# Designs tried in a protein design run: designed miniproteins, single chains, continued (5). Part 2

Each design is a single chain, and the fold is of that chain. pLDDT is the mean over its residues in the fold that is shown.

## One batch from the design tools (miniprotein)

Design m16035
Fold by ESMFold2-Fast:
Structure m16035 (fold): chain A 104 residues (1-104)
Amino acid sequence: SPEEEAIRLMILMGMEMIAASSLLYVGEKALEKGRFDLARAQVAALKDTIKHMKDIIAKLQKIMNTNDLPPDLKKEVKKMIDKGNKFIDYAKAKIAALEAELAK
């Protein structure tokens, strides 16, 4: 059902956000220790995770636009989209900072 798909996508978004946070932490620590190849690998993986998060947001938005979701679920989906977009912006800024240091 559209409701079951929305719930599944929100769970996947939570998992992607946890993965992205871990990749960012490892990337920053790798850079601090001069492990530049490891830092680059984490940045590449983090970019892929952001792409997955954007795809999930697009799918959630499509479900919202094409289905009459229950009001409580609709509110949760909107909150997840907002939270996801804010996290993506945060992660992009962190990637830019890491890439700037790696370019030196």
Scores: mean pLDDT 91

Design m16036
Fold by ESMFold2-Fast:
Order: structure tokens, then sequence, then C-alpha cells
Structure m16036 (fold): chain A 72 residues (1-72)
């Protein structure tokens, strides 16, 4: 409904936390998390050298592959 469709103040935080837990369970060796207001940027590095940048912006989640050097 209209009232439930409204973004909750903590929605981005909850999504980011769940993603961080999943990345650790999938074998990520390094995770870097940055926050700017309600936007979270999560960088994850995997043992094979694959790196991901995940942006959580309110209810929107964007996932992109990045060079490993972006995970400092």
Amino acid sequence: GAAEAAARRLTARRIALELIMKLWEEGAVKIKVERDGETYTIYALFPDGKALKITVEGEKVTVEEVPPEEVE
C-alpha cells in the first residue's frame, strides 16, 4: 500500500548489512564499506582477484565489477 511503499529510514542500512554478510559467506577476503547519508558503497574482493562495487541508495541496489585496485 501507499504507506508501506514509503522508503523506511533504515532500509538502506538493512540491505547493506545483509549484502555484507552474504559477501563474507561467498568467500570475500576484503570488504570496504563507505556511507554518505542513506547511501552505502560496498567494495568486495574475492580470492580469485574479482572485485565488486555495490551501491545501496535507499531501496536501489546497483552491482558492478571493478578492478581489484579499487578495493584498498
Scores: mean pLDDT 75

Design m16037
Fold by ESMFold2-Fast:
Formats: C-alpha cells, structure tokens, sequence
Structure m16037 (fold): chain A 92 residues (1-92)
C-alpha cells in the first residue's frame, strides 16, 4: 500500500507540472493513470485502502485556498495532494 501511495503522489506531481505548463492532454493522461491505480488498489487491498489514498489526496488539495480557478492554483492543489500522499506512505 505504501508503494501505491508513492506512485499516486508521483502521478499527481507530474499532473501539477502538466497543468502549470498548459499541457492539458498530458494532464488527462495522468488523471487516467491515477484512476487505474485506484482501481488496482481496490482490487488488491480493498475499498477502504483506495478510500484512504483518495481522502489523503483530497485533504491535501483542500489546504490550498483558491478564490479563483487558475492553472497555477490547480497545480498548487495537486502538489499539496502529492505531499499528503507521501506523508501517508511514510506512516504506512
């Protein structure tokens, strides 16, 4: 499970760079990889494990206040989600 959390963190960090660069096609590819990873986690470790990863990422992203939607704000939220997943991986 710790390895899955690190993989998800890496994908979200790469997505942040793609969003910041305006590479929406790359961002969509990375989003699909995150969905596939969560499906793999559900199959191997169960729904609660996938929920744990998703809740950690969501909590990290919500720490970034955004009054206006900008690519920069979206990238910062993705980086915060990646950091939260790396912290979770160390606790697992």
Amino acid sequence: LAEAARRMARLLAEAAEAVAAGDLARAEQLDAEVVALLDEVRRRYGDEAARLLLEAATRGALEVPAEEFTPEAAAEALRAAARALEELARAL
Scores: mean pLDDT 77

Design m16038
Fold by ESMFold2-Fast:
Structure m16038 (fold): chain A 68 residues (1-68)
Amino acid sequence: SLEEKARKSLEEALKIAEEEAKKGRMKGAQGVLDVARHEIEVFGEKTGEREIAEELLEELERKEKELK
């Protein structure tokens, strides 16, 4: 499902972004977060599940702030 794809994309992106940031590759970290953001936005737009999409975006934004 699109929801499962969005959730998996977020989980993988959070892990990869943390590893990229630890290596000093902040552009790489931001890049994987941007891809996950797009997948979540597509999920929300196509399914209308705005509350779930917002939940996933909040988790992504929390990680993004932690890496800055």
Scores: mean pLDDT 83

Design m16039
Fold by ESMFold2-Fast:
Structure m16039 (fold): chain A 100 residues (1-100)
Amino acid sequence: MVLEKAEKLNKEFLEKHLEKAREAAKADEVEREKALGELHIEAAEVALEIAELLGDERAKKIAELRKEAAKKIVENAEDKEKVEKIKKELHEKILAINEA
């Protein structure tokens, strides 16, 4: 079943994510932000694959927005204000999709 494949992908990602997040926490603020951003890109790619398997158009849009935001965060990790703005804009866009 498609659902079983989606559950497996999510579980495998979660296990890897927790380990990498712990390693990122030991880095300086900029290195940590970059590492977490790269993890969020991977998370968004897994979420996009799951959304495509399930035919969930809303989840697909959210995954695409998260991937783009994560890429921008990695590119701008040295600019804390810009990173915070990207995170806020992502939150507002996801909220708007969920309210529609």
Scores: mean pLDDT 80

Design m16040
Fold by ESMFold2-Fast:
Order: structure tokens, then C-alpha cells, then sequence
Structure m16040 (fold): chain A 78 residues (1-78)
């Protein structure tokens, strides 16, 4: 159910954080995805509430669940 509820923008953000080694700032995610910082921030709040990321200051890190989901999403793209 959670995987079916993840938007394309949220999928791209999870993959971007994973490819950066599992942590990134809003500005880094915005550059990598081409999204605005406001769009990134909105989606990061949803992902944090879902338990897929955690925040420390201005850095967002993938949880273990978030890493596993990002890996599955990357396997869908070859």
C-alpha cells in the first residue's frame, strides 16, 4: 500500500538521496532532480511522516526502510 501511494516526485527524491550515499540537503536534491526547493521540501515532509527519511539539522537521511524502497525503485529503471 505505501509503495502504491508514493508519487513520481517522491520516487525521484528517494532515488536521488540513495545515489548520494543515503543523505542530502534540500538544495542538493533540487539540483539532482530539477525540482524547486519548495517542491522538494513538501515531499520530504511526507516521506519523513512515512518513516522513509529522517532529519538532522538541514540534512535528510534515508531510514533502513527508505534505503530498501529506493533500491527497489532503482531496479525498476535500468
Amino acid sequence: MLVDMISDEQRRILKAIYERGGEATVAEIARETGMSQSTVTRNLKILEDAGLIEREGNVYRLTELGKKLAELLLQEEK
Scores: mean pLDDT 80

Design m16041
Fold by ESMFold2-Fast:
Structure m16041 (fold): chain A 105 residues (1-105)
Amino acid sequence: SNEELKALFLERFSRLSPEQQRELLELIFSDLVDIAGIARLLGVSQATAQRIATLLLYLFDEELKEAGINAFTLLRLDPERFRELLEKYLPEYAELIYELISKLK
């Protein structure tokens, strides 16, 4: 389930160094998504890594995923809602994700 994948992501991500956390987020939010690299860093299968990467690209928000509005599009159209969803779903990492996505835009 999406809830279980989010929990798995947060558990594995919290065990990474700050440098590895940045590397992982850059792999997920790049134009050339490296599923093998994501799988290696999280210690999961490539199938699980692909599912996690897809969910994180939509900030684990089901409404955004169903609407096809990814994190980059949301930041452009509604930066306040983007920040609200980061604080809601990923409060510990909100500033890190905001900084990385803003640089890639």
Scores: mean pLDDT 82

Design m16042
Fold by ESMFold2-Fast:
Structure m16042 (fold): chain A 81 residues (1-81)
Amino acid sequence: KVVIPESVLKLSVEEIIESVRRGLEAALARITDPELARNLVDYEAQLLDEILSQLPEEEKEEFARLKAELVAEFRARVAAL
């Protein structure tokens, strides 16, 4: 079980997604191993699910959509490695 800091939950949906995107881009620029890259994307997807579960109900739909788009984009990029 991952504990999400309250400071993270106070960020906007867009700020949370952008922070994760930047982290993934920086990490994948250094990773050439497709298995390690896939495991990283799966790990970040699990963290985003934990954040989603703790967000206010009003933000969940938009966050879920943006999360799905981000995860799909990076899974496609990993598949191209």
Scores: mean pLDDT 81

Design m16043
Fold by ESMFold2-Fast:
Structure m16043 (fold): chain A 73 residues (1-73)
Amino acid sequence: MEEERKLVIEGIVKYIESHESLSEEEKKRIAYVLAGLLGISEEEALKMVEEASSEETPEKAAKTLREKALEKA
């Protein structure tokens, strides 16, 4: 369970790291997956994705999302 959750989070992290910017639709889709995975609202998950996406680089965005997702897990 926890290992599967980490694997999904790492997949999302790699996706963000590989993309210079995320569209609003991509942010919503990531938020939907995270909301289901973490048992939080889509609104809370979207805030996490938006905060991460506000970082200067894809690498920092990925790191921020990983930290926030693991904190909520």
Scores: mean pLDDT 78

Design m16044
Fold by ESMFold2-Fast:
Structure m16044 (fold): chain A 78 residues (1-78)
Amino acid sequence: MVEEKARERMEEAVKKAEELFRSLSPAEAARQASKLFGEVTDKLLAESPKEDHGIINQIGAEGMKRAAEILNERMREE
């Protein structure tokens, strides 16, 4: 359902962000990841009823936070 679909799409976005973190500079990876998460979240919000917007925004924020943690950890190792 909406929550499962949002979690699945966000998990896929996090995996794509990890690939960007391996291929690009940290600054470029952050820019591309931010755009990716924004597009995924906006599409989910547009496809979903208003009552589900809270959970979608929460899942989006969790995904972005996780991606930022992965990027920061990479920057500390290099």
Scores: mean pLDDT 79

Design m16045
Fold by ESMFold2-Fast:
Structure m16045 (fold): chain A 64 residues (1-64)
Amino acid sequence: METPERVARQVEVLILLAAGLSLAEIGRRLGISPATVSELVREWMAATGAASRAEAAAGFAALL
């Protein structure tokens, strides 16, 4: 069960990823480690069945 706080953070990460930022740049902007950014992307991929980070970003963009 996802917490609303964690879901909000996943959305922030996906917006920045779709904008073309690297995991390190996203981590710097949000004040979190690149490992945490990677974990949030992985959780989104698992929840949506995306096979890659590119697929996850494209799937998220389709929801906008």
Scores: mean pLDDT 74

Design m16046
Fold by ESMFold2-Fast:
Structure m16046 (fold): chain A 91 residues (1-91)
Amino acid sequence: MEEIEKLIEEGASREEIFKKWAEINKPQFQADSQAFLAEAKARADELVARGEMTPQEAANLVTADVLRHIGDLIDQEIKEINEVIKKVEEK
């Protein structure tokens, strides 16, 4: 955010601001997604161990859970981007 605010103050283009924002947040997004994937897989493995689903059904569940989690992260990022856009428009 601080680097993004500096770009806004310097009168950078919206493309430059969004590119920098993506560079800053991409590693955190990847780390959070990997941690969630590990947790989702562990839960699915437990369901397979209990005989409540097949390994294929467990793989499908993990995929669905990860996609939902990524969707939630994207929603949060859209809110942050909208705040950045508002700051740019006010300048």
Scores: mean pLDDT 74

Design m16047
Fold by ESMFold2-Fast:
Structure m16047 (fold): chain A 95 residues (1-95)
Amino acid sequence: SELDQLIQQMEQLREELEKLIDEGKKLAKNKASIDEIRKQIDKIQELVDRIMQLVDQAVDLADQNNAPDSVQQQIIDLGGDIIILYIDGLQSITG
């Protein structure tokens, strides 16, 4: 289904987000230039924005299709996990 495809895309992009955060952490540890760190943070922010758009689409589609509560909760939990990963990642890179 379109909903299953959206959830799968969100999971794949979460893995991509983890990799970008790890790259950002390595740049910070290696004392890369401020410009390199900013570019990495920009990539992370762009990816999170894309993921959150997919979360909104998945929530709307789940509601429209009267998806089971377990599926709706899975989407909410995945979105929440991604936001926590993003916040913790930025804090690790910047501070």
Scores: mean pLDDT 88

Design m16048
Fold by ESMFold2-Fast:
Structure m16048 (fold): chain A 61 residues (1-61)
Amino acid sequence: GKEEVEKELEEILERYKEGKISLEEFLQRAGEILTKAIEEGIISEQEALALLMKLLSEVDA
């Protein structure tokens, strides 16, 4: 569900913060997770945008 999507996004963010993946790879993987969740009807496009904005704020912090 939505909670699993949020967890996957948090795990990828952690990998980026640890220097294990590049910003480009992080954005690609986050985009893939969000796109799949929209296609499966787990989240709306509006919810995906909100999650992406939250994720990007954590990158800048």
Scores: mean pLDDT 82

Design m16049
Fold by ESMFold2-Fast:
Structure m16049 (fold): chain A 109 residues (1-109)
Amino acid sequence: MRVERRTFHYPYSGGTAELDVTRHPDGTVEVRGRATGRVPLILHALKAAGFYPDPGSLVAFAGPAEGELRLRYDPKTGKAEIEADLHGERPLRLHVRIENGKVVELRVE
């Protein structure tokens, strides 16, 4: 088991994303993220997990996002779950399920 911290700075757009990546013995990856300012937090979390979904499905999540995120990815099943509590221009809670690189469920509260 290994925990790695990743930090991304967006000095010109005014933002920072911080990610903690945990790899479990079964190969499952967990990412916990926090963003301040205008950063693509969800895309950074997916990349940190070693996952690149269809970009067209995620364009809406590349906009300004501040808040917190938890992502869990299982490479054996190809499934990922994202839970996010985002605030900014439109505060929302977001739950996304991904299978084999495609978004199969999206819930916004």
Scores: mean pLDDT 67

Design m16050
Fold by ESMFold2-Fast:
Structure m16050 (fold): chain A 59 residues (1-59)
Amino acid sequence: ALEIVKEQLKKFGVSDEKLPSDEDLILNARLAGVDLNDPDISLDPKGLAWLLGMHVGSL
């Protein structure tokens, strides 16, 4: 669920104002292969970066 993902992002130091919109989170998760429907979602640093729109492969 999006709420769990937002909680994980906040635990990694992302403020509410810096969180992507729900639409952007869904798009970024799809690009990263992250299933936002997983209620027990655990974000690694790469998944976190993708959800924030930080595309490591675009440098």
Scores: mean pLDDT 65

Design m16051
Fold by ESMFold2-Fast:
Structure m16051 (fold): chain A 64 residues (1-64)
Amino acid sequence: SSTAERADRVHQEVVDILLSLGLSKTAQLVERTYRRWRATHSDEEVLEQLELLLQSVREFQADS
């Protein structure tokens, strides 16, 4: 679905930002959480949480 594709793109952007900041262990945790959430939650719920996380990591990156 288009929502699932958007969730995959947002997830990848979050991981890329975390890796750029040297937060490899956090990136691994996000990957595990994403995989688990996709199995247990709707695509819309996963996207909503990922967009909130993306906003937070972008703000952290801007302050770094």
Scores: mean pLDDT 84

Design m16052
Fold by ESMFold2-Fast:
Structure m16052 (fold): chain A 64 residues (1-64)
Amino acid sequence: MVQLTPEQRQQVAELAERMSRVYGLDVPAQSLGDALQAASRSQEELRQLIQQSQQQLDQDEQQQ
């Protein structure tokens, strides 16, 4: 079963906050975490999705 580690839960919370600021969305951290867990079949895939989301957000933030 794919689960967020404590560190990944913190990363997802930070992502949700940053997404809310950058995109003007109200993104609950729990909803984002649940969606990432549901989309992932393995811990490695979950880690990659979190990293990809962080990279995308970093790029979008720099382009504004």
Scores: mean pLDDT 77

Design m16053
Fold by ESMFold2-Fast:
Structure m16053 (fold): chain A 80 residues (1-80)
Amino acid sequence: SPIEKLLEELRAFVEAYLAGDTEALKREVNRIVDLADESGILTFEEVAAIINRVLQLLQAGKPVDEILEEARKLIEEKMK
């Protein structure tokens, strides 16, 4: 599903952030934006809000699985 593909790219974004790989981080942001646009499930502002929330959770030291569960809930809420 589009939501599962988006969550896969969000996992890659989280992993790039934890690795300190700035170029991979930029690439994953572009992939997330492109997937959201192609699927039509989220606007650019909604994608930005989700990425910003993921960054807040990363800064708070939350585990990857908890971050992705919160991202899933945010995507599902915005699709309603």
Scores: mean pLDDT 85

Design m16054
Fold by ESMFold2-Fast:
Structure m16054 (fold): chain A 98 residues (1-98)
Amino acid sequence: MKLEYAKKAAEAVVNKEPIKEIKELMLKAGLITEEEAKKIKSHMDVLQAMNRAQGRAIKEGKLEIAAILTQAISSLLSRMGSFEEYKAFSEELGKLEK
C-alpha cells in the first residue's frame, strides 16, 4: 500500500470525484487489485473495497493508511445510501401518519 495515493483516493472521495477517478487512485495506492477495480461500479462497491483495505492495513500495521481510509469511509456513509435512504424512509413515515 502507498500512503501518497491512499491520501489522494480519500481526498477524491471527500471531494465527490467520479467513481472512475477514485478507483484509479485506489488501484495506484495498492488498496485494490485490477480485478477488484473492474468490479467497482457504485459508491457501495467503493465503500466495501475501502472497508476491506482498512482491515488489511490494520493487520499489516499500516495505521496511517487505516486512519485515512476511516475518514473516507465516514464521508461515503454520510453522503451515500444512509442519507438518501434516511430521506426516503422519513418521507414514507410522514405519509403513514395521515
Scores: mean pLDDT 75

Design m16055
Fold by ESMFold2-Fast:
Structure m16055 (fold): chain A 60 residues (1-60)
Amino acid sequence: SPLVAAGRAALGEVFDEFAKRANEAMKEIKDPDEFMKKWAEIVGEAGDRFDARLAEIRAA
């Protein structure tokens, strides 16, 4: 299905951006509490981004 293919591509894109941001946070943030706060932010943003991409695909 074209919709399934588009959804898989969107998930891959979100995963790539998540991995990049997670890696940067791991390198830059040494404090565990600050890291956990940033991690929650990165996870939330990845979820929001995926939902937005799915909405775009479904609207097209």
Scores: mean pLDDT 82

Design m16056
Fold by ESMFold2-Fast:
Structure m16056 (fold): chain A 83 residues (1-83)
Amino acid sequence: SKIEELRKLMEEGARAVEKINPELGPRLRKVAEEAVERIEKDLSKAPDAFDDLVAEISNLYAEDPEAAKTFREYAEKGAKAFE
C-alpha cells in the first residue's frame, strides 16, 4: 500500500539521518511518524503534511546541511511514491 511504502521510506530517512547525526535521529523520526499519521488518518491532508516536512527540512539545513539533504531525498521519494 502507498501508506506502507511512505512509512518505510520515512523510517529509512530517519535512520539515515541518525547515522549522520545521532542527536537528530529521534527528532526526524518523530517528524516522519507525525507526517505519516496525519496522512493515514486523512488522505486529504497529504499536501499539508508534505508542506510541513519541507518546512522542517528547511529548518534542518541551518543545523546540519548533510542530514537535511539526506532526509529531503527520502521525503521526496515518499511524496512521489504516495502520488
Scores: mean pLDDT 81

Design m16057
Fold by ESMFold2-Fast:
Structure m16057 (fold): chain A 95 residues (1-95)
Amino acid sequence: MSKEELELEVEVAMYVIAAAVHKLAAERAEAKGDLATALEHYRLAIEYLERAREIAREGLEKFPESEYFRQDLESIERELEELRRRAREVEAQLA
């Protein structure tokens, strides 16, 4: 693994962790019936995962044989779909 490859992997991990923290905050707010706060944290989680996705795409472009960036992209895309679904459900309850 090159230094550049490792630095990009670390950057992806940092944004994924940030998204996970906001997802947890959103789930806690939702459990308490604070749907407005839940929606704001789901939106932040989505924003951080979209950033992680862009970095992982850059990593895969620079290191096309990397299983790490490929697995990261698959995981990130799945989490984005789930978070966008949950955000829409919460938004519909606020309407």
Scores: mean pLDDT 90

Design m16058
Fold by ESMFold2-Fast:
Structure m16058 (fold): chain A 115 residues (1-115)
Amino acid sequence: MNEELKKAEDNLNSEDEEVVKAAAETIASNEEILRKFLELLKNQLEEEDPGRRLGAAELLEKFLEYSEKYAETVIKTLRELGIIPLLEKLLEDKDPRVREAAEEALEEIEELEEL
């Protein structure tokens, strides 16, 4: 796993909005890092542990909220990796928290697509 990606993921969990925004922009500005990040989240969204799926959906939502500057590249990569259809399946997840987080992530994607 890329060491820069690990640091950016840690910063996305910060309570400081400027730190979160800088981390999201760092990930989204580099196509290789963006693809690796989204592939890791996709794998986590497909895990049997609902806590893992919840964490991935929440982290994706947070990333998308601060990715407006790179919206076109982010949306393109989400589509290429099949993350959008996966989030749609999670709307029917057994865990209501996962369903809510998937809905919120899809709402952020819709907002980015309207830019």
Scores: mean pLDDT 85

Design m16059
Fold by ESMFold2-Fast:
Structure m16059 (fold): chain A 86 residues (1-86)
Amino acid sequence: SSRELQQELAALYATLSPEEQERLERVAQEIQDIIDQGIAQGLSAEEIIEKVTELAEKHMATMNAREREVLELLLQLVKLGIQKYA
């Protein structure tokens, strides 16, 4: 469920260093900007998910394993949120 994913994300995020948290907060903001712009432009849920996934994968390539796990959980939550409004 999205509640369980949110709890897991929060627990993992709390184990990160301040620097790792700041990097993930910046990525989360970039993801939100893509969602907001996509909605404003009238893009489909599928098109928004594709753009968000591409951005997330690009960042994951430069991240350590813990940061990747947090971003993967965030991506799952974001996809569920977008699909709910499709």
Scores: mean pLDDT 86

Design m16060
Fold by ESMFold2-Fast:
Structure m16060 (fold): chain A 82 residues (1-82)
Amino acid sequence: SSSLLRKQREEQRKLFKDMIDQLYKLGALTEEQKKELLDLINQEDATVDDFIEKLHEIARKSSPVQQLAIAVELTVLKKKLA
């Protein structure tokens, strides 16, 4: 139902926001990358796959320490979404 889908979407957004905040606090994201990810998750048609793809794009351009932080948080996110 549409109400169930709305609730699931809100729970997913909360998980994404928590992850973005954590990565920013760890210094794994620039302020601009944080804004890009927050804008993406607030799009009505954005999917989990779109979010994961954006994180992989950021990781490819990041330092080894930042890549590790992103990889760890992605593993946690995937487990929470399963």
Scores: mean pLDDT 81

Design m16061
Fold by ESMFold2-Fast:
Structure m16061 (fold): chain A 75 residues (1-75)
Amino acid sequence: SAEDIAQVKADMEAAIEYIEELAREGRLEEALELAERSLAVLKGHLANPDLPAELREPVQAAVERLEEIIEELRE
């Protein structure tokens, strides 16, 4: 449903914001662990052909953002 799609988008946004906050606070190990775990989950969703079409773009954007964060945290 549209409500479920909106909730998933909100949850992804909140998770990324929390990861960025952890990194800002110098909690780099926690930020990296959460980012890698979140990335694995989202990549799993993209591999699922049953993923709602409305979620494909926001999930792909979240994957790209998490990959950037992980790269920054490793450098």
Scores: mean pLDDT 85

Design m16062
Fold by ESMFold2-Fast:
Structure m16062 (fold): chain A 82 residues (1-82)
Amino acid sequence: DSRGILAKKGITDEELEEAVKKYGGVDDGRSLPGMLAAIRGLLRHSDKLPTEEELRRALEGVPSPSGKDVEPVIKAVKELLS
């Protein structure tokens, strides 16, 4: 559903990917696609700003996680959505 918060803010998939890569510190081919899919899924379901808890919960399902700190990713997404 394109009416999620990304569409409401006019944020592109490319801008989200850049924020996660550059500011979230996620640039490897194993974690990045799964993190982006989880975040996009969350942001498509709501037209309001997600909480840090909602972002953390979305990232729990990321394939091939290896104890990677998700706090920089959460911060990058929150700053992008500001």
Scores: mean pLDDT 70

Design m16063
Fold by ESMFold2-Fast:
Structure m16063 (fold): chain A 78 residues (1-78)
Amino acid sequence: MEKELEETLKKIEELIEQMKQAVENGDSETALKIAREIEKLLRESREGLRENPELAKRAKELMKEAQELLRKMLEKEK
């Protein structure tokens, strides 16, 4: 369970890096698609996160990162 949860968090980290690239490139459509995928993965992992507070804390930090990227995208509006 913990190992599968760790693998999911690693995928979310990789998605956040892709989201950073999309935001820097002005690709808001791709950034939004990635944000939705991150939300889906976190939702699917919610039960496992209840049993592992350290991984839950990491998931919270990753959500914060994704939210900051969405904010940065909105700030790039003309």
Scores: mean pLDDT 78

Design m16064
Fold by ESMFold2-Fast:
Order: C-alpha cells, then structure tokens, then sequence
Structure m16064 (fold): chain A 73 residues (1-73)
C-alpha cells in the first residue's frame, strides 16, 4: 500500500535522529520501537488504528532509517 509506505518514510524522517542514536548505541530493539511509535502516531492522525498497519509502517520506517545511516557511513 503506497500510503503506508509514505507514512513509514515520513516516520523515518521525523524520528531519524532518535533511531540513529539507538542504532549507534547497538540498541536495535529501541530503534525499532521508536520507529513503530512514530509510525503509529502519524497513522492515528489519519484515523488509522490497526496494529498490523502500524507494525508494517514501523518496519518501513526502521528499514528506511537504517538505509540512510549506512549511506552516511
């Protein structure tokens, strides 16, 4: 779903510094929880409260943030 992918990428942008901090500290679970929390927050603003959708958007956000961190390295 293109909308879920867009929300995931937006979550990655908004939470990028916090996700990067946890990845650099070797705390990938905390980084993923930050991505999930931001994705869920953005989805709620659009009236989407399905946990499965939040998890998918959070996964996209986490992957996008990791990709950007690797590109900067």
Amino acid sequence: DEEIRRIGREAAKEAFEEIKKYIEQNQPLMAWLVALRKAAELLKKRGITDPAVAVEAGRIAFEEARRRIQKES
Scores: mean pLDDT 83

Design m16065
Fold by ESMFold2-Fast:
Structure m16065 (fold): chain A 92 residues (1-92)
Amino acid sequence: SPLDETLRRYIARMQALVAQMQAFLAQHGSQLPPQFLADVQTLLAQAQDLIAEAQRLLAQDAPEREKILMLTVLGITMAALEFMLARGEKLL
């Protein structure tokens, strides 16, 4: 299904962004403001929960409506991660 292929691509992109942010925090976390770290940790937890939920929707062959909604939520969360990564780089 083209929808399932799109959802798998979104999951993979989200996993890559999570890994990139975790690597950034491992390297630079001690140099970043505590509030920024708290916000990023909250966002990472939300992203990981969304990855698990998206994988469940694929495994259970959930209705297309739920898969489409998940694509929207994943897209918004990926944009937020990219924004926070760029902001973190500017704070160094």
Scores: mean pLDDT 92

Design m16066
Fold by ESMFold2-Fast:
Structure m16066 (fold): chain A 75 residues (1-75)
Amino acid sequence: MEKVEELIKKAEESTDESQLVQYTTEAVNLARQAKDYKLALKVLEKGIEIAKEKGFEDAVKQLESMKRVLEEQLA
């Protein structure tokens, strides 16, 4: 999905923790609306990777929590 890829690019370019979480969350929600739960998980994993690289500890915690919730919903 082009929109998901665009949002991840914006997350990678973000210099603010809240922007990273916002763009990653928007991409996850688009994937979920498309019922592409594998893509939603990959987006969360990518967001966590970017957050760790940037040292955004609160973003890492928030995105890891979202990933656990999504995994529980799919179980």
Scores: mean pLDDT 83

Design m16067
Fold by ESMFold2-Fast:
Structure m16067 (fold): chain A 63 residues (1-63)
Amino acid sequence: SSAPPVVVEVKETETEIEVTVANPSDHDRTVTVELRDENGNVLDKKTVTVPAGGSKTVVFKKK
């Protein structure tokens, strides 16, 4: 499968934003998840390797 990784859940707490990325492909994929404000400014970014057919959650701290 050549389907790209997709964000499947965004969970916001008082101090954190949790982003869950799923990889529906048949091989591991490395993706960069960017946290942006309403004006498109990148506030934070994290690179994560999502396993084939699996998911990973990345956590951003609110500042």
Scores: mean pLDDT 79

Design m16068
Fold by ESMFold2-Fast:
Structure m16068 (fold): chain A 78 residues (1-78)
Amino acid sequence: MIDEFVKKLLEIADELSPELATYVRSLASLLRYKSKTQTRDELKADVERILRLVEEESKRHPELKPVADVLGELVKAL
């Protein structure tokens, strides 16, 4: 499950500027790490916090909206 969302984030990152691509790739790596070390409830809470941060950042960088959409679907799947 998490690997599918990580893959979607990496595909979005490949279409972004180098700075935003680095940001999204870092998020993908963090989510993969958290999925191996946290309970499902802890992961869901952290993804919800990350989603709020990405939604705020997307106000400055609208190209991040697809990232927020993927994180929102991940929250629903958890």
Scores: mean pLDDT 85

Design m16069
Fold by ESMFold2-Fast:
Structure m16069 (fold): chain A 88 residues (1-88)
Amino acid sequence: GLMEKAREAVEKGEEEVKKFIEESAARKDIGSLLALARVAKERGLFELAKKALEKAIKVAEELAKSSPQSDSWNELIEYIKKELKKVE
């Protein structure tokens, strides 16, 4: 699952984490970025959790512009912003 892949990236180190973030953002995969943020938070890696959440917000904002049918994108962005506040 997404959390298993996120956990593997964290365990392999900083370069694999960077690759995971870049590839997830390129695929517009907010779920993978949120899974990474959760794994990072559980491990006390708050800087990584913040970075993953900030990237998820950026991807969600880009998808909101390209997908007019996605009125729920604003709700998702607000949810991610609340999660970001918990790690700062």
Scores: mean pLDDT 81

